# Designed miniproteins, single chains, continued (3), part 36

Each design is a single chain, and the fold is of that chain. pLDDT is the mean over its residues in the fold that is shown.

## One batch from the design tools (miniprotein)

Design m9230
Fold by ESMFold2-Fast:
Structure m9230 (fold): chain A 78 residues (1-78)
Amino acid sequence: KEKLEKAMEEIAKAVKALRDGNYEEAIKHLENARKLASDDPEVVELIDKAIEALKNGNVEEADRYLYEAYRKLREKMK
């Protein structure tokens, strides 16, 4: 599924941006991932929680939600 692959790519870019300390860039990529995964309410919810955590400066919580979102997308593609 091309949309799910692109969503996973955007999440990976967001995680890289977080490692670089660029939270604005990370949120931008997560907003892109959210649009690409819009047909999957579980994934959308996890991405929304990650964005909220980042806006509150809670990187550890955001990372946890992104890991769960990425894992769910990966399972749907296997």
Scores: mean pLDDT 83

Design m9231
Fold by ESMFold2-Fast:
Structure m9231 (fold): chain A 82 residues (1-82)
Amino acid sequence: SYYDMWSQLQTRVQSFMSVASSSQRQQLYDIMNQMNDQIIDINTRYHNDPSITESQRNQQMISVIQQTMSQIDSLDDQVRSS
């Protein structure tokens, strides 16, 4: 499921990039950088806190990816609907 979620994110990013302006690409890069920072934080906490399980870490990473996809959808809606 993690790999499926990641693949969906990659497809969504590629689709957005094919129609995005330079300004919109910059907004996407900011969103992706924020996601990467959150994933790094989750993994850092997992390595430093033995009470956190691998399952909990994976669920947190999936949640971050889902949130990121929602942000990309909102950005795409601004382009196409407003």
Scores: mean pLDDT 82

Design m9232
Fold by ESMFold2-Fast:
Structure m9232 (fold): chain A 65 residues (1-65)
Amino acid sequence: DMDTSIQNFSQMVQTVINYSQQLSGQGDNDTSNSWMQSAQDVGNDVVSNYNDSTLQQQLQNIFNS
């Protein structure tokens, strides 16, 4: 199911962002920034390929929060 795949992908992106925030809290800003950049790049690639408004809105909310 495509909708389930979109939800699972959004949750995976959120998990990576949460992990990067934990690293930043521990003082590992270089690794945190690297993981944040990777999550942003993957999210943008998926959004560009799927052209799905729900996915775009969910990822925008995650990245801008």
Scores: mean pLDDT 71

Design m9233
Fold by ESMFold2-Fast:
Structure m9233 (fold): chain A 77 residues (1-77)
Amino acid sequence: MKTTLEREEEIETPLGKVRVRVRVTQTDSSIEAEAEAEGEDGLKVRVRRTFTGSGVTPEQAAGGAAEEAIRKLEEKA
């Protein structure tokens, strides 16, 4: 079985408003999460994370990828 979920939100950070889009794809053996963070200046950062094994939920994978994308956006700004 392959399940895909997508989430989009805007958050306020020290850099201003950041738009975060996350896509999570779950298979029988892995969970892949892709997050794209876009700052008000138009700077974009994309992060892809793959999780294997038990205990990681799609929501946890989405959160982790989103946090990493935001952190990398802050490093570039």
Scores: mean pLDDT 75

Design m9234
Fold by ESMFold2-Fast:
Structure m9234 (fold): chain A 96 residues (1-96)
Amino acid sequence: SMKEEIKKAAKEIEELLKEIENDRIALEAELSFQRMSLHVEKIPEEVVEEVRKMLEEGKSIEEILEYLVTEKKLSVKDAKNVVLYVKLEEQIERLK
């Protein structure tokens, strides 16, 4: 089901971020990969900005993924890539 796919995607994002949270090289490599993926899939910058705002407002990863899939009509894969991209940017900034 879509809800199960969203829940799995949220868990995968959290597990990846935890694994590389203090590894700047790994974070920057993953960020570059996600940036390329967003460009290839033609994800609008406005969608990326909406995700940044939702994270700043304290929305959970699962809630953001559900919004992107239901309201923005993104695939679970593309929604996951957008959220992961924003979270990677945030984590890299935190390590400065």
Scores: mean pLDDT 85

Design m9235
Fold by ESMFold2-Fast:
Structure m9235 (fold): chain A 65 residues (1-65)
Amino acid sequence: ALTPEERKAAIRVFDTVEKGVKEGKSLDEIIAEVQKILDEAGLSPERRERLIAAAKRYYEYLKNQ
């Protein structure tokens, strides 16, 4: 289960992915923004890897819907 901090970061991450896709940003541009959010949240490297992977999957989902 996600911690409260992970959940808050995940909401910001997924919002950033949705906005980026709508604006026509590349995956690399979106992931750079996601990394800034995760750095600000102070999450461990393992938790960051998990959310980055989730962001990439969500990007692919939105592009194929």
Scores: mean pLDDT 82

Design m9236
Fold by ESMFold2-Fast:
Structure m9236 (fold): chain A 65 residues (1-65)
Amino acid sequence: SLEKKIEEISKEEVEKIKKLEEELANNDYSAEEKRKKVIEATGEALRKIGDAIQAKIDAERKLKE
């Protein structure tokens, strides 16, 4: 189902961000570089989740029209 896909994408993106945070904690990056990487990863996660939600809305709309 589309709901399961949204849940799976959300879980995958959260895990990616957690792994990135752990990687950044153990690497010799500047505070600014760490901030930039987290912002970029968060933006990508929000986009993917948003796209999945929109696909669900579009599918539900087609069923009602």
Scores: mean pLDDT 78

Design m9237
Fold by ESMFold2-Fast:
Structure m9237 (fold): chain A 91 residues (1-91)
Amino acid sequence: DEARRLADPRTLFEPLEKGEELLRKGLETGDRELLEEAKRYFEETIRLAEAAERALDEVGGDRTDPGAYEGLREIKERAEALIAEAEKALA
């Protein structure tokens, strides 16, 4: 149940998309609180991706799409890059 929810691309994309929206808005308005909130969503995205990878291993990852682990790595790398962008704007 929880393992499948964490592995669902939609579940991972929700905090990533929310973070990207907040980052764009924060950059446009200069609102530091929005930039910090965006960073928190990206950090949550990484945490969820790591939890999903572990959960997939425990429930036998063959029950999910073959590319699940590859997708999780790419999502983490994207979130890390966006955290760096937010930190640059906060400097």
Scores: mean pLDDT 75

Design m9238
Fold by ESMFold2-Fast:
Structure m9238 (fold): chain A 68 residues (1-68)
Amino acid sequence: APSPVERVLAEIRALIDRMVAEGRPLGDIMAAALERRHRLARELRLSGEEIDEVNRAVAAELDRVAAE
């Protein structure tokens, strides 16, 4: 099974991909991704290290979307 971090990242990437495909504004995509990250981190009881890893990966995904 994927790690909790991998699961959170997969769900956030799916959300971002869906919103990009729908033509949502970047600000809406960023807000939705940050909210989903916060909720999943709480629900899966991520450690501080796991939260930091998720935060870095989500920031990189959002930077990629912003650059396109």
Scores: mean pLDDT 82

Design m9239
Fold by ESMFold2-Fast:
Structure m9239 (fold): chain A 68 residues (1-68)
Amino acid sequence: DPLVEAVRARAGADGKVTSTQAAEALIEAGFTPEQASNAVFAGKILTGSNEGGLTPEEVAIGAKLAAR
């Protein structure tokens, strides 16, 4: 998935990205800033966390929801 790959490129050694890194990767992949923000929010809900430590897969799931 292009979204997973874009986010993974920004991930640290733990395989996770910050909310800002996730949003930047999504915008580079063609998402609007609003869609990127919504995707990150959805990803945080999926993890049950507000820190923004998201896996590329969680960001991709959130992005699919936000693209609606």
Scores: mean pLDDT 73

Design m9240
Fold by ESMFold2-Fast:
Structure m9240 (fold): chain A 71 residues (1-71)
Amino acid sequence: APAAPSEVNLTLETEDLEKAKKQAEETAKQLQAQGAEASVSVTDDKVTLTAKVTTEDGREVTVTVTIKKKK
């Protein structure tokens, strides 16, 4: 079987950075409510969401999503 990555890095672009910020914060709160580690970092031009997710096999996967404003 192909090795499943233990770290996932995604970069997305958005035309509405404020909406992306709100969605990332709400997603982080939902993940934290489920017992997962999640954090959001916001700058003027990008939003970064980092979460640790435990798979059914007990493996930890770190997911980092960077959302930047599209020109």
Scores: mean pLDDT 76

Design m9241
Fold by ESMFold2-Fast:
Structure m9241 (fold): chain A 85 residues (1-85)
Amino acid sequence: SMDEERLKRVLEELRGWIRRETRLLGQEYGLSPEQQEEMFRRALEEAEKAAREAISQGRSYRQTLLTGRNAAWKAMMDMLQELQE
């Protein structure tokens, strides 16, 4: 479907961004490779959920991408909070 094609395109862009951000945060906060991979997994999961919701609401490509980035960033920050406790 057109929605699945849009989702696939958004997720390809988000996956690249999330991979770069998790690597940078890993360097900054001294995360292990296993912690970086878990952070990537959680961030991508939340990004996909948010992107699917945005597409279902008829949001533009740019709005969907921004919503996905915001959800991914929140997931990464939440995990950093957990790891620093």
Scores: mean pLDDT 88

Design m9242
Fold by ESMFold2-Fast:
Structure m9242 (fold): chain A 67 residues (1-67)
Amino acid sequence: DERAERAVKALEERMRELGKEATKGEIAFIRSLSTKSVEEAEAEAAKRIGDEEKRKAAIEALREAAE
C-alpha cells in the first residue's frame, strides 16, 4: 500500500520532469508493479511501455519506492 503510493508519486514527478502527465492507466500499472520485485517490474514495463523515456521513469520510480 505505502510502497504503491510512493511508486505512483515518484512516477508522477518523473513524468512531470519529462514534460508529460502520467495517465490513469500508467498509474494503475505502476501501482500493480509495486508489489513485485524490481526485476519482475522491469520485465513487465519493458513488455508494455514502448517509450524508452517513460520506461526508464517507471523503473526508476519503482526502485525509488522499494529503496
Scores: mean pLDDT 75

Design m9243
Fold by ESMFold2-Fast:
Structure m9243 (fold): chain A 79 residues (1-79)
Amino acid sequence: KKEEIEKLKKQAESYIENGDYDKAFLLIGELYSKYGDKKTAEELFDKVIEKMKEEGLLTPRQIKLIERYKANKKAKEAA
């Protein structure tokens, strides 16, 4: 299971470097939901968001998703 998480992390990082953000988000979602590795998923999600901001690729939908992500993160810190 740990080796699978590392493999998915490397694949997601490769997608981020190649600009395949949709594919990166799918792998991040699997890490979060299927493998329960929220910390790795959050780190990769932050990397995608940084790259997309640098490239000016953030849509209004993605901005709302980022706001929801931050709200969920804040709620977990309170719990």
Scores: mean pLDDT 74

Design m9244
Fold by ESMFold2-Fast:
Structure m9244 (fold): chain A 78 residues (1-78)
Amino acid sequence: LEAQLQKLREHYKSIIETLQAIKDDLKDKLDELKKKGGSEDAIKAAEEGVKNAEKELEKAKAEGEKKVAELEAQLKKA
């Protein structure tokens, strides 16, 4: 069961890292668009993309924490 807990932590870490990378890529694109003097509409669209990625990341973190806590509680039962 300790191996299952580690696997679960690694699984959510992988998901979170993937979502973080997507968010960071979108932020980089937004920053480049601002530096190059992109249109206000293009900047707003990029900002919405970043916000959506942040929401997905927050959701994944919450779900991962809940599932890890539930499994940890099961492991502590004698």
Scores: mean pLDDT 81

Design m9245
Fold by ESMFold2-Fast:
Structure m9245 (fold): chain A 120 residues (1-120)
Amino acid sequence: SIEEILEEIKKTLEEIKKVYPELKPVMDKMIELIDLILDNPDDVKGIAEKVHEVLLAIIDLKEKYPELPEEIIEKFKEVVALLVEANQALRDGDVKTAEELLKKALELLKEILELVKKYK
């Protein structure tokens, strides 16, 4: 279900925060974005504002930690794009496409988790 995939995404974000605490600002904003999508996928303006906050947190992270692998930054941006696409699918009533997009986001987050484990 959508809810089960979103709970696994949140769990993976929490694990990333534990492994590399410096990523907490990005992880916290991504969790807030997921919660907005769960609560009201039709709040396009609120979701767009939260996406902007996540992207700013990613920019701040890159500036503060320039040694962080670019692959991690690229994967975070891809996760954000997939979450936006999943929200659009939910708004269109296309639950199957939303689930597929969220599963792709989860897989990218698992790849990020493995990358941060190696970097840390």
Scores: mean pLDDT 86

Design m9246
Fold by ESMFold2-Fast:
Structure m9246 (fold): chain A 89 residues (1-89)
Amino acid sequence: MVFSEDDPLLLEVKEILSDLTGVPVESITRDSSLFHDLGIGVQTISEIEELVDRINKRFGTNLTVDDLLNKVTTVQELVNLVRELQKKS
């Protein structure tokens, strides 16, 4: 609610997802599923690897493909994981 409504991390994650998937930033919500709503499929490991690479490059994090497959379902979960990895730096 009042917390991270204007959080640049959330906006940058949405931008990466929009660029990768072609879904407009405005259509990507915190509750959007990475593979159901955005089409980042488990059958195309290269899409998952591309997302991991773009996030790590943008935020200086050490996110892995396994993290996306086992820990992240929604955009909010991805943002939370990136935030945690940045905080540990």
Scores: mean pLDDT 75

Design m9247
Fold by ESMFold2-Fast:
Structure m9247 (fold): chain A 71 residues (1-71)
Amino acid sequence: AAAIRAAAERLAEAVRAGDFAAAGRALKEILQLSGDEALAQRLEDIVVRAVISGDGEAAAEEILRLVDEHV
């Protein structure tokens, strides 16, 4: 639980910074820690929408909320 939350915080920071390479690494870490492909896919969809919209802050908040609801 704590390790997944820490990885989600790294994902949120990467998305806020526009560092999508770091975001991809954090997504892989969350998948490896959780084994939850559905959670990883939902998080990836949020990251893709952030790239399209340019709204990293809203995406970061959605990422942390989703992880808190599932872990």
Scores: mean pLDDT 81

Design m9248
Fold by ESMFold2-Fast:
Order: sequence, then structure tokens, then C-alpha cells
Structure m9248 (fold): chain A 63 residues (1-63)
Amino acid sequence: MSLREIAEMFGVSQATVSRTRRILLERLAAGEPIRGSEIAREVGISTETAQKIATLLVVEGLV
């Protein structure tokens, strides 16, 4: 699955999915906890959408 397909699935821009992925990679590299609400605030989407995108990125091995 591509970042574009995830973007289309959730009705967000590909840039939004790419930013979510970058935040996840940065948090994982730093050993910091990942919070959907923090990602949502930084990226400008709902907490629910942020959590779903983050989960899908992990499940699809894109993180």
C-alpha cells in the first residue's frame, strides 16, 4: 500500500500522510511515546484519523 492510497482512503492529502509517517519515524528513533492527539495537532487532522493512519502505516511496514 502507498502513501497516496492511504491519503485517498482517509480523504486527506498525501502530504498529511507523509507528515504523519515522518513524526512516527522521529518518535520511534528517539524512543519517545507516540500519541495520536499530538500527531493530530501537528498535522491538522482529527485524533481518530491520526490514530488510524498511524496504525495502517505500521501494519503496512511503512514505518
Scores: mean pLDDT 81

Design m9249
Fold by ESMFold2-Fast:
Structure m9249 (fold): chain A 83 residues (1-83)
Amino acid sequence: QPSEEEKEKIAEAVKKYGEGTAVVDGKEVSIVPADVSKFPWVDPSWKLYLAIDENGRMYAVAVKDGEVVDVRDLGYMGVDLAE
């Protein structure tokens, strides 16, 4: 469960990542915890979240100590990665 502050930082990071594109239209993104073991490039001490925009485009957002440290565009990868 991300905190309210972490959710705001994640949403802002996704919007900044998508700046100049039509991918993020200023609406709130759906944020779900992700199984870090499915993403070997993520440090297991970090928290991993999937941020999903209104079109179903997914972003992997790595959080350490309440701060966003990495954002990766996953495109339209299967929602099974969020479960």
Scores: mean pLDDT 62

Design m9250
Fold by ESMFold2-Fast:
Structure m9250 (fold): chain A 93 residues (1-93)
Amino acid sequence: SSEELLEEAKEIVKDGVEALKKAAKLWDLDTLVEQTKGFVETVKKLLEELEKIDPEVAKEFKEYVIKELEKLKKELPPEAKKIIEEFIEEIKK
């Protein structure tokens, strides 16, 4: 169901956010930036696939993503934070 797909997509975002918070403490800046870019691309693909299935579910997922990314950006160094800020603005359009 669209609801099950939404919950799975939310879990992927939540796991990715936690991974980036850990990466920010353990990894060098270049590795963190590349992991942050990879996370953004994964979330973009999830949004595109959910929009094809159910635009209402995609809207709910978009709102969840914005909320999680607003929290995440506070935990990241400036270089990774910029990537997240640019993605938030892209989603809001």
Scores: mean pLDDT 87

Design m9251
Fold by ESMFold2-Fast:
Structure m9251 (fold): chain A 112 residues (1-112)
Amino acid sequence: SDLERLRYLLRKGAQIITSTLMEIDLSSDNNVIKEQILEAVEQALPIVEEGRKLAERLGLTDIAKLLDVAMGYLEEAREAVESGQLGVAVGLLRNAADTLLQAYRRASELIA
């Protein structure tokens, strides 16, 4: 179902980000950290965008708004990396993952 597809996308997006967060060591080479963050954003962003379009189609306005917030955090994380603010970027990725998991919980509440 479309709702099960949405839940899958939300969980997958959150998992990509949280897996990257577990691998990041802020004492490592800045280029390595930059690549890890940018790869996480590149992989997660299209998944979140697909989820947003699906939530909109399903009329799930609350979830769609959460996904807009998560996309904002991912875009801000990219900007933080470009400005050399790697710790800020990591915090933004954490916020994105938390927001996606909140959206996943909301979607799960709709299944009887």
Scores: mean pLDDT 90

Design m9252
Fold by ESMFold2-Fast:
Parts: C-alpha cells; structure tokens; sequence
Structure m9252 (fold): chain A 88 residues (1-88)
C-alpha cells in the first residue's frame, strides 16, 4: 500500500542515519526527489513521522528535498525552522 511505502521510507531513513550512512541517506533523498509517484503530501507525511521519532535533522532534509521538487515555499520555511531548532 501507499502507507506501507511511506512508512518503509521513514524506517529506511532512520536505519541509515543510525548506521552513520550519510551517503545512503543522500541517495534515498535523491530517490525520493526522482520518484514521480511521491506527492507533496507524501513528503510532509514522511517529515512529520521523522519529527515524531525525534529526528528533526532528517525531517528538515526531507522537507528541503520536497521544496526543491515542488517549489513550495512553506516546505522551505518548515525545513529552516527545524534547522534553527537544532541549534539549541
């Protein structure tokens, strides 16, 4: 299902980060950017789940990828707010 696909992306991002595989995280973000089946709402869903898991850094990266793909300024604003929060 779509839900299983999105939850799988969340799990994979968390796993790659736990392993310190920064290149793997970047590759998965590139795959998300190039996946024409992923909507703006899907990027928001994934980012929200990453925030719930305490991963503001991954959430900000997902929102920034969504901003680049959809040109939605609200996604950029949310990513920037998460980056600022991480400085605390």
Amino acid sequence: SRQEKLDGIVERLLELEEQGDLLGVRRLLDEMYNDESLTLEDFIYIADKLVEEGRDDLAAMVLNAGYKKFKDEELKKRADELFEKMKK
Scores: mean pLDDT 86

Design m9253
Fold by ESMFold2-Fast:
Structure m9253 (fold): chain A 76 residues (1-76)
Amino acid sequence: MLKKLTPEQKELRDEIAKWLDENYPELWEGKELTDEQKEEIMKQAEEIVKKHAERYPELKDLKVVYDDNIELKIEL
């Protein structure tokens, strides 16, 4: 069953998506990112999750994953 995201999880996802759109627009164009760029994206996504977890402790166990389709996902 697909679990619906909470409003807090949606805000976190939208903030990560906004940061990606501003810093890595090529991600939406399907261009290949370097391993260094992928690591930087993951680090920044983890920092955004950490900031949101300070307000919403239930988000502490969220993981950000980067998949083979050049899409950043938030896993519960």
Scores: mean pLDDT 62

Design m9254
Fold by ESMFold2-Fast:
Structure m9254 (fold): chain A 81 residues (1-81)
Amino acid sequence: SEEIEKLLKGIEEGLEELKDREAAVEELVSLGVSREKAEEVVRVLVEGAEEARKALEEGDLEKALEILRATLERAAAIVAA
């Protein structure tokens, strides 16, 4: 599926950006997020992206989208707390 290939590429690019976790944490801190929350957000985003990638590799687009949605909702909740 072309949709699965495009989403996989997007997730791989996102994970590449997050390879420097300290840089990602510093970006969030610069936006007013506490370091503790920033570290938790980066962890949640990486773990969610890896789970979504696994679902896409298994051909499960619906599961991957559900994982990504839950991951983004959790990240937003951490920042808002």
Scores: mean pLDDT 84

Design m9255
Fold by ESMFold2-Fast:
Structure m9255 (fold): chain A 91 residues (1-91)
Amino acid sequence: SHMEKLKKIYEELKKIAKEYEASGDPRLLVPFLDKVVKLAKEARQIAEEIGDEELVKASKDFIDAYKTRNLAETMRAFSRFEVALIKTLEK
């Protein structure tokens, strides 16, 4: 189901985030963001199929922020994407 796919995306996102935090290596930030942006693209596709406009916007904003190479904007957009994903899963 779409919800099972979103749950797997969130579980993978948590695993990637935990591994990055545990590494303590700032050089792994861009590889971390590359992996999470791929998950955001998958989440956006599912959000469009289920009609979750908030998750569509949050995932798109995060993908677009990453393209700017602005780290602060990307991290703020990532936090908004994570919150929107959790909100969808708790419905």
Scores: mean pLDDT 87

Design m9256
Fold by ESMFold2-Fast:
Structure m9256 (fold): chain A 68 residues (1-68)
Amino acid sequence: SKEFLKRVFDLVVRYLEEKGYSAEEIIRAVREVGEQFAALYDGEGKPELAEQVREITEETIRRIREKA
């Protein structure tokens, strides 16, 4: 579900923040992970899930930038 995907991204961000990574490094990691999962879903013929991943990726990046 979209809620589950959002929780996974939020956990990754929190982990990287706790490890002391910069906002820029976290944004790069989130974008890389998001693109890989979106490409995987597109390749499986699941464009709706790919779109959800891209939406959550951009929302997550926006929140990171707002806190930096």
Scores: mean pLDDT 84

Design m9257
Fold by ESMFold2-Fast:
Structure m9257 (fold): chain A 90 residues (1-90)
Amino acid sequence: MAEELVKKVEEAAERAKKEKAILVVAHPDLGEELDKEKLEAAIERLKKLLPEGEKIVVVALEINSEEELKALEEVAKKLEPFVKEQAERI
């Protein structure tokens, strides 16, 4: 459900703000399965590139409908100010 997807991203963003962590939202293309092994490898690479002491909060999502994709795009726009703030911190 689109509401559940938005809620997961918003909860992860609030957790990232509280922990002063970088929010990472990972999803495959519409209708594709989430490759857990590729996701874990990408997260490990990201950790090596981050400044020492930086934390990450990861939310992994599968997008099964165009409605869910649009909901993700809308929540991403809502989070733009937070994303810019964390980018300046890196």
Scores: mean pLDDT 70

Design m9258
Fold by ESMFold2-Fast:
Structure m9258 (fold): chain A 70 residues (1-70)
Amino acid sequence: SEAERILEDVQTNTGAEIGEGALELVQKAIDEGVDPTLLQIELLKIALKTGRIDKEEVEEAIRRARERQA
């Protein structure tokens, strides 16, 4: 899936730990119309800063991606 590709790219490029439920939240955001490219960029930025992508990091990335689409 596109969500799987995004999270694999984030993990490969940052070494960040991908938490349980991150995949489902990313997929739901894409299904709800969040731009996958913007979402990937925001996830990469957060992963580089925190070293992790848990539920809170995914929710923050979604928020930022939506703000960029407006």
Scores: mean pLDDT 87

Design m9259
Fold by ESMFold2-Fast:
Structure m9259 (fold): chain A 56 residues (1-56)
Amino acid sequence: SAAERARELALAGRGGLAGVAGGVAGPDQTKAASEGSEERFGPAEGRGALEGALAA
C-alpha cells in the first residue's frame, strides 16, 4: 500500500542518509558533525526519543 511504501521510504531515507554520511563523510563532514551536536543528541539518536516517550 501507499502508506506502507511511504514508511519504508522514510526508514530507507534515514538509513540511507546515515549510510551515505558514513560513506561520503570526510574532513568536510567531520567539521559539520562537530557543529551538528544538536542533531547528534537530538530525537534521531533515540536519547531524545526515549526522553519524549518517557515524558509522554
Scores: mean pLDDT 49

Design m9260
Fold by ESMFold2-Fast:
Structure m9260 (fold): chain A 95 residues (1-95)
Amino acid sequence: MVKKLSEEEIKELRERAEKEIEELLKKGIITEEQAAFARLMLELYIALSRGEPKEKILEIIEELEKLTNDPETAEFLRLVLIEGLSPDEAVAIIR
């Protein structure tokens, strides 16, 4: 289960992540698409820590699938985060 974050922790996490993403973009280590992916993963983590409804979690997973064009990763996240399977169980299903 994802640990619940305080509003201050969420603010620090967002500021730190954005700074890191901008540095990686400036260095050419990641693409704009990878930066968008990292930002969506951060929003997914924050939504889970806030106990957002399953519909919100699924919306973020669908945006990740569209961005990455990776339906296997999206299905893995759905199985773990929406259906409550362990990562090992989810990997066995998506093969």
Scores: mean pLDDT 77

Design m9261
Fold by ESMFold2-Fast:
Structure m9261 (fold): chain A 85 residues (1-85)
Amino acid sequence: MEEEERQKAIEEFIAFLRSMGVSEEDIKRMKEILEELGKVIPTKTFLSVVKGARDMFKEASKTISPQKAAEQIERRLKELIEKVK
């Protein structure tokens, strides 16, 4: 139930990244980071973080390449994982 909500959020975000032209290598790294984050925070918090990451990507992609936007989000999510462990 909660696992299904997390997986759906990850799948929708990955589909969004592909539509924005993010590489499969960056998508693979992003998926791994999101799966790790989902194991260490509550589902409601995780869904909020995924929504925030999507919004941040949209804003960043206005001024930088999709690859650089993905790298910035990967970095912030890794920092969040370190902070909550």
Scores: mean pLDDT 81

Design m9262
Fold by ESMFold2-Fast:
Structure m9262 (fold): chain A 86 residues (1-86)
Amino acid sequence: SNEEKVNEILQQLNKFVQENGSKFSSREEAAKALAEKAVELLKDESIEVIRKVKERLKAGILKNFGEEGLKIFEKKIEELIEEKKK
């Protein structure tokens, strides 16, 4: 189901942050890496799944990476959504 896919991707992204978040020199660099990992995991998923993952991560990204980090993340995800529109 879409919900199972959303939960699986969220678990993988949370693991990525836990393992890699401290390795980056800035919040913006960390947010960019998270966004790139999210695009990698979401590229073959439906727009519905992509939007649900974005909404469920939004508050956590803002809290941990700030407004600029959230902006970087949302831009990458919206670019993926636009590419998937037919």
Scores: mean pLDDT 83

Design m9263
Fold by ESMFold2-Fast:
Structure m9263 (fold): chain A 93 residues (1-93)
Amino acid sequence: RELLESQEMQDEINLAMARMMVNVSEIAYKNMLASDLSPEEKIKKLDDIIATLDKAIDMLNSLANPDEDLLARARALKARLEAERRRLLEALA
């Protein structure tokens, strides 16, 4: 039903994609912080970046040999984005 011989190649592709998603998320966050967006638009951008990081984390967790350093980096970035999102929501209250 499924050929295990292709799994290592798929894992390498998934790792490369997850690494790209984490890097793109870091760039997007930096650009968002430098932007002249409203607090509401910043929250929307943070939600988009968090969704990308969730996909990256899911991909990393699906690997037979997960990259623990990259996973920790993705989780730390997500926590930072969630903290900034809470700060913006409190400022709007």
Scores: mean pLDDT 83

Design m9264
Fold by ESMFold2-Fast:
Structure m9264 (fold): chain A 91 residues (1-91)
Amino acid sequence: AKERAIELLEEAAAKSDHPEKTRKSIETVENSKDEATVEAVAKAVEWLLKQGITRSSEIGAKLAGIMVRAVGLMIEKGISLREALELLGIE
């Protein structure tokens, strides 16, 4: 799950309009041993795959949107990243 999530994000970064910025975000996930961040990324990617979204570029873009919304909910409601993902319907 983690290895596949990082691979998909890396491929999405290579195809993005801002590959350097996207790659820096991926590098943070890849090098960080922060369990919550890695788990959240893997969970969101697997959820997108279950929704039939298989293009790496689309996965990358939608993952970025999910994370922005999740962070917004964390700030607004004072909840954890996990709880924010659950509110977005990501299991």
Scores: mean pLDDT 66

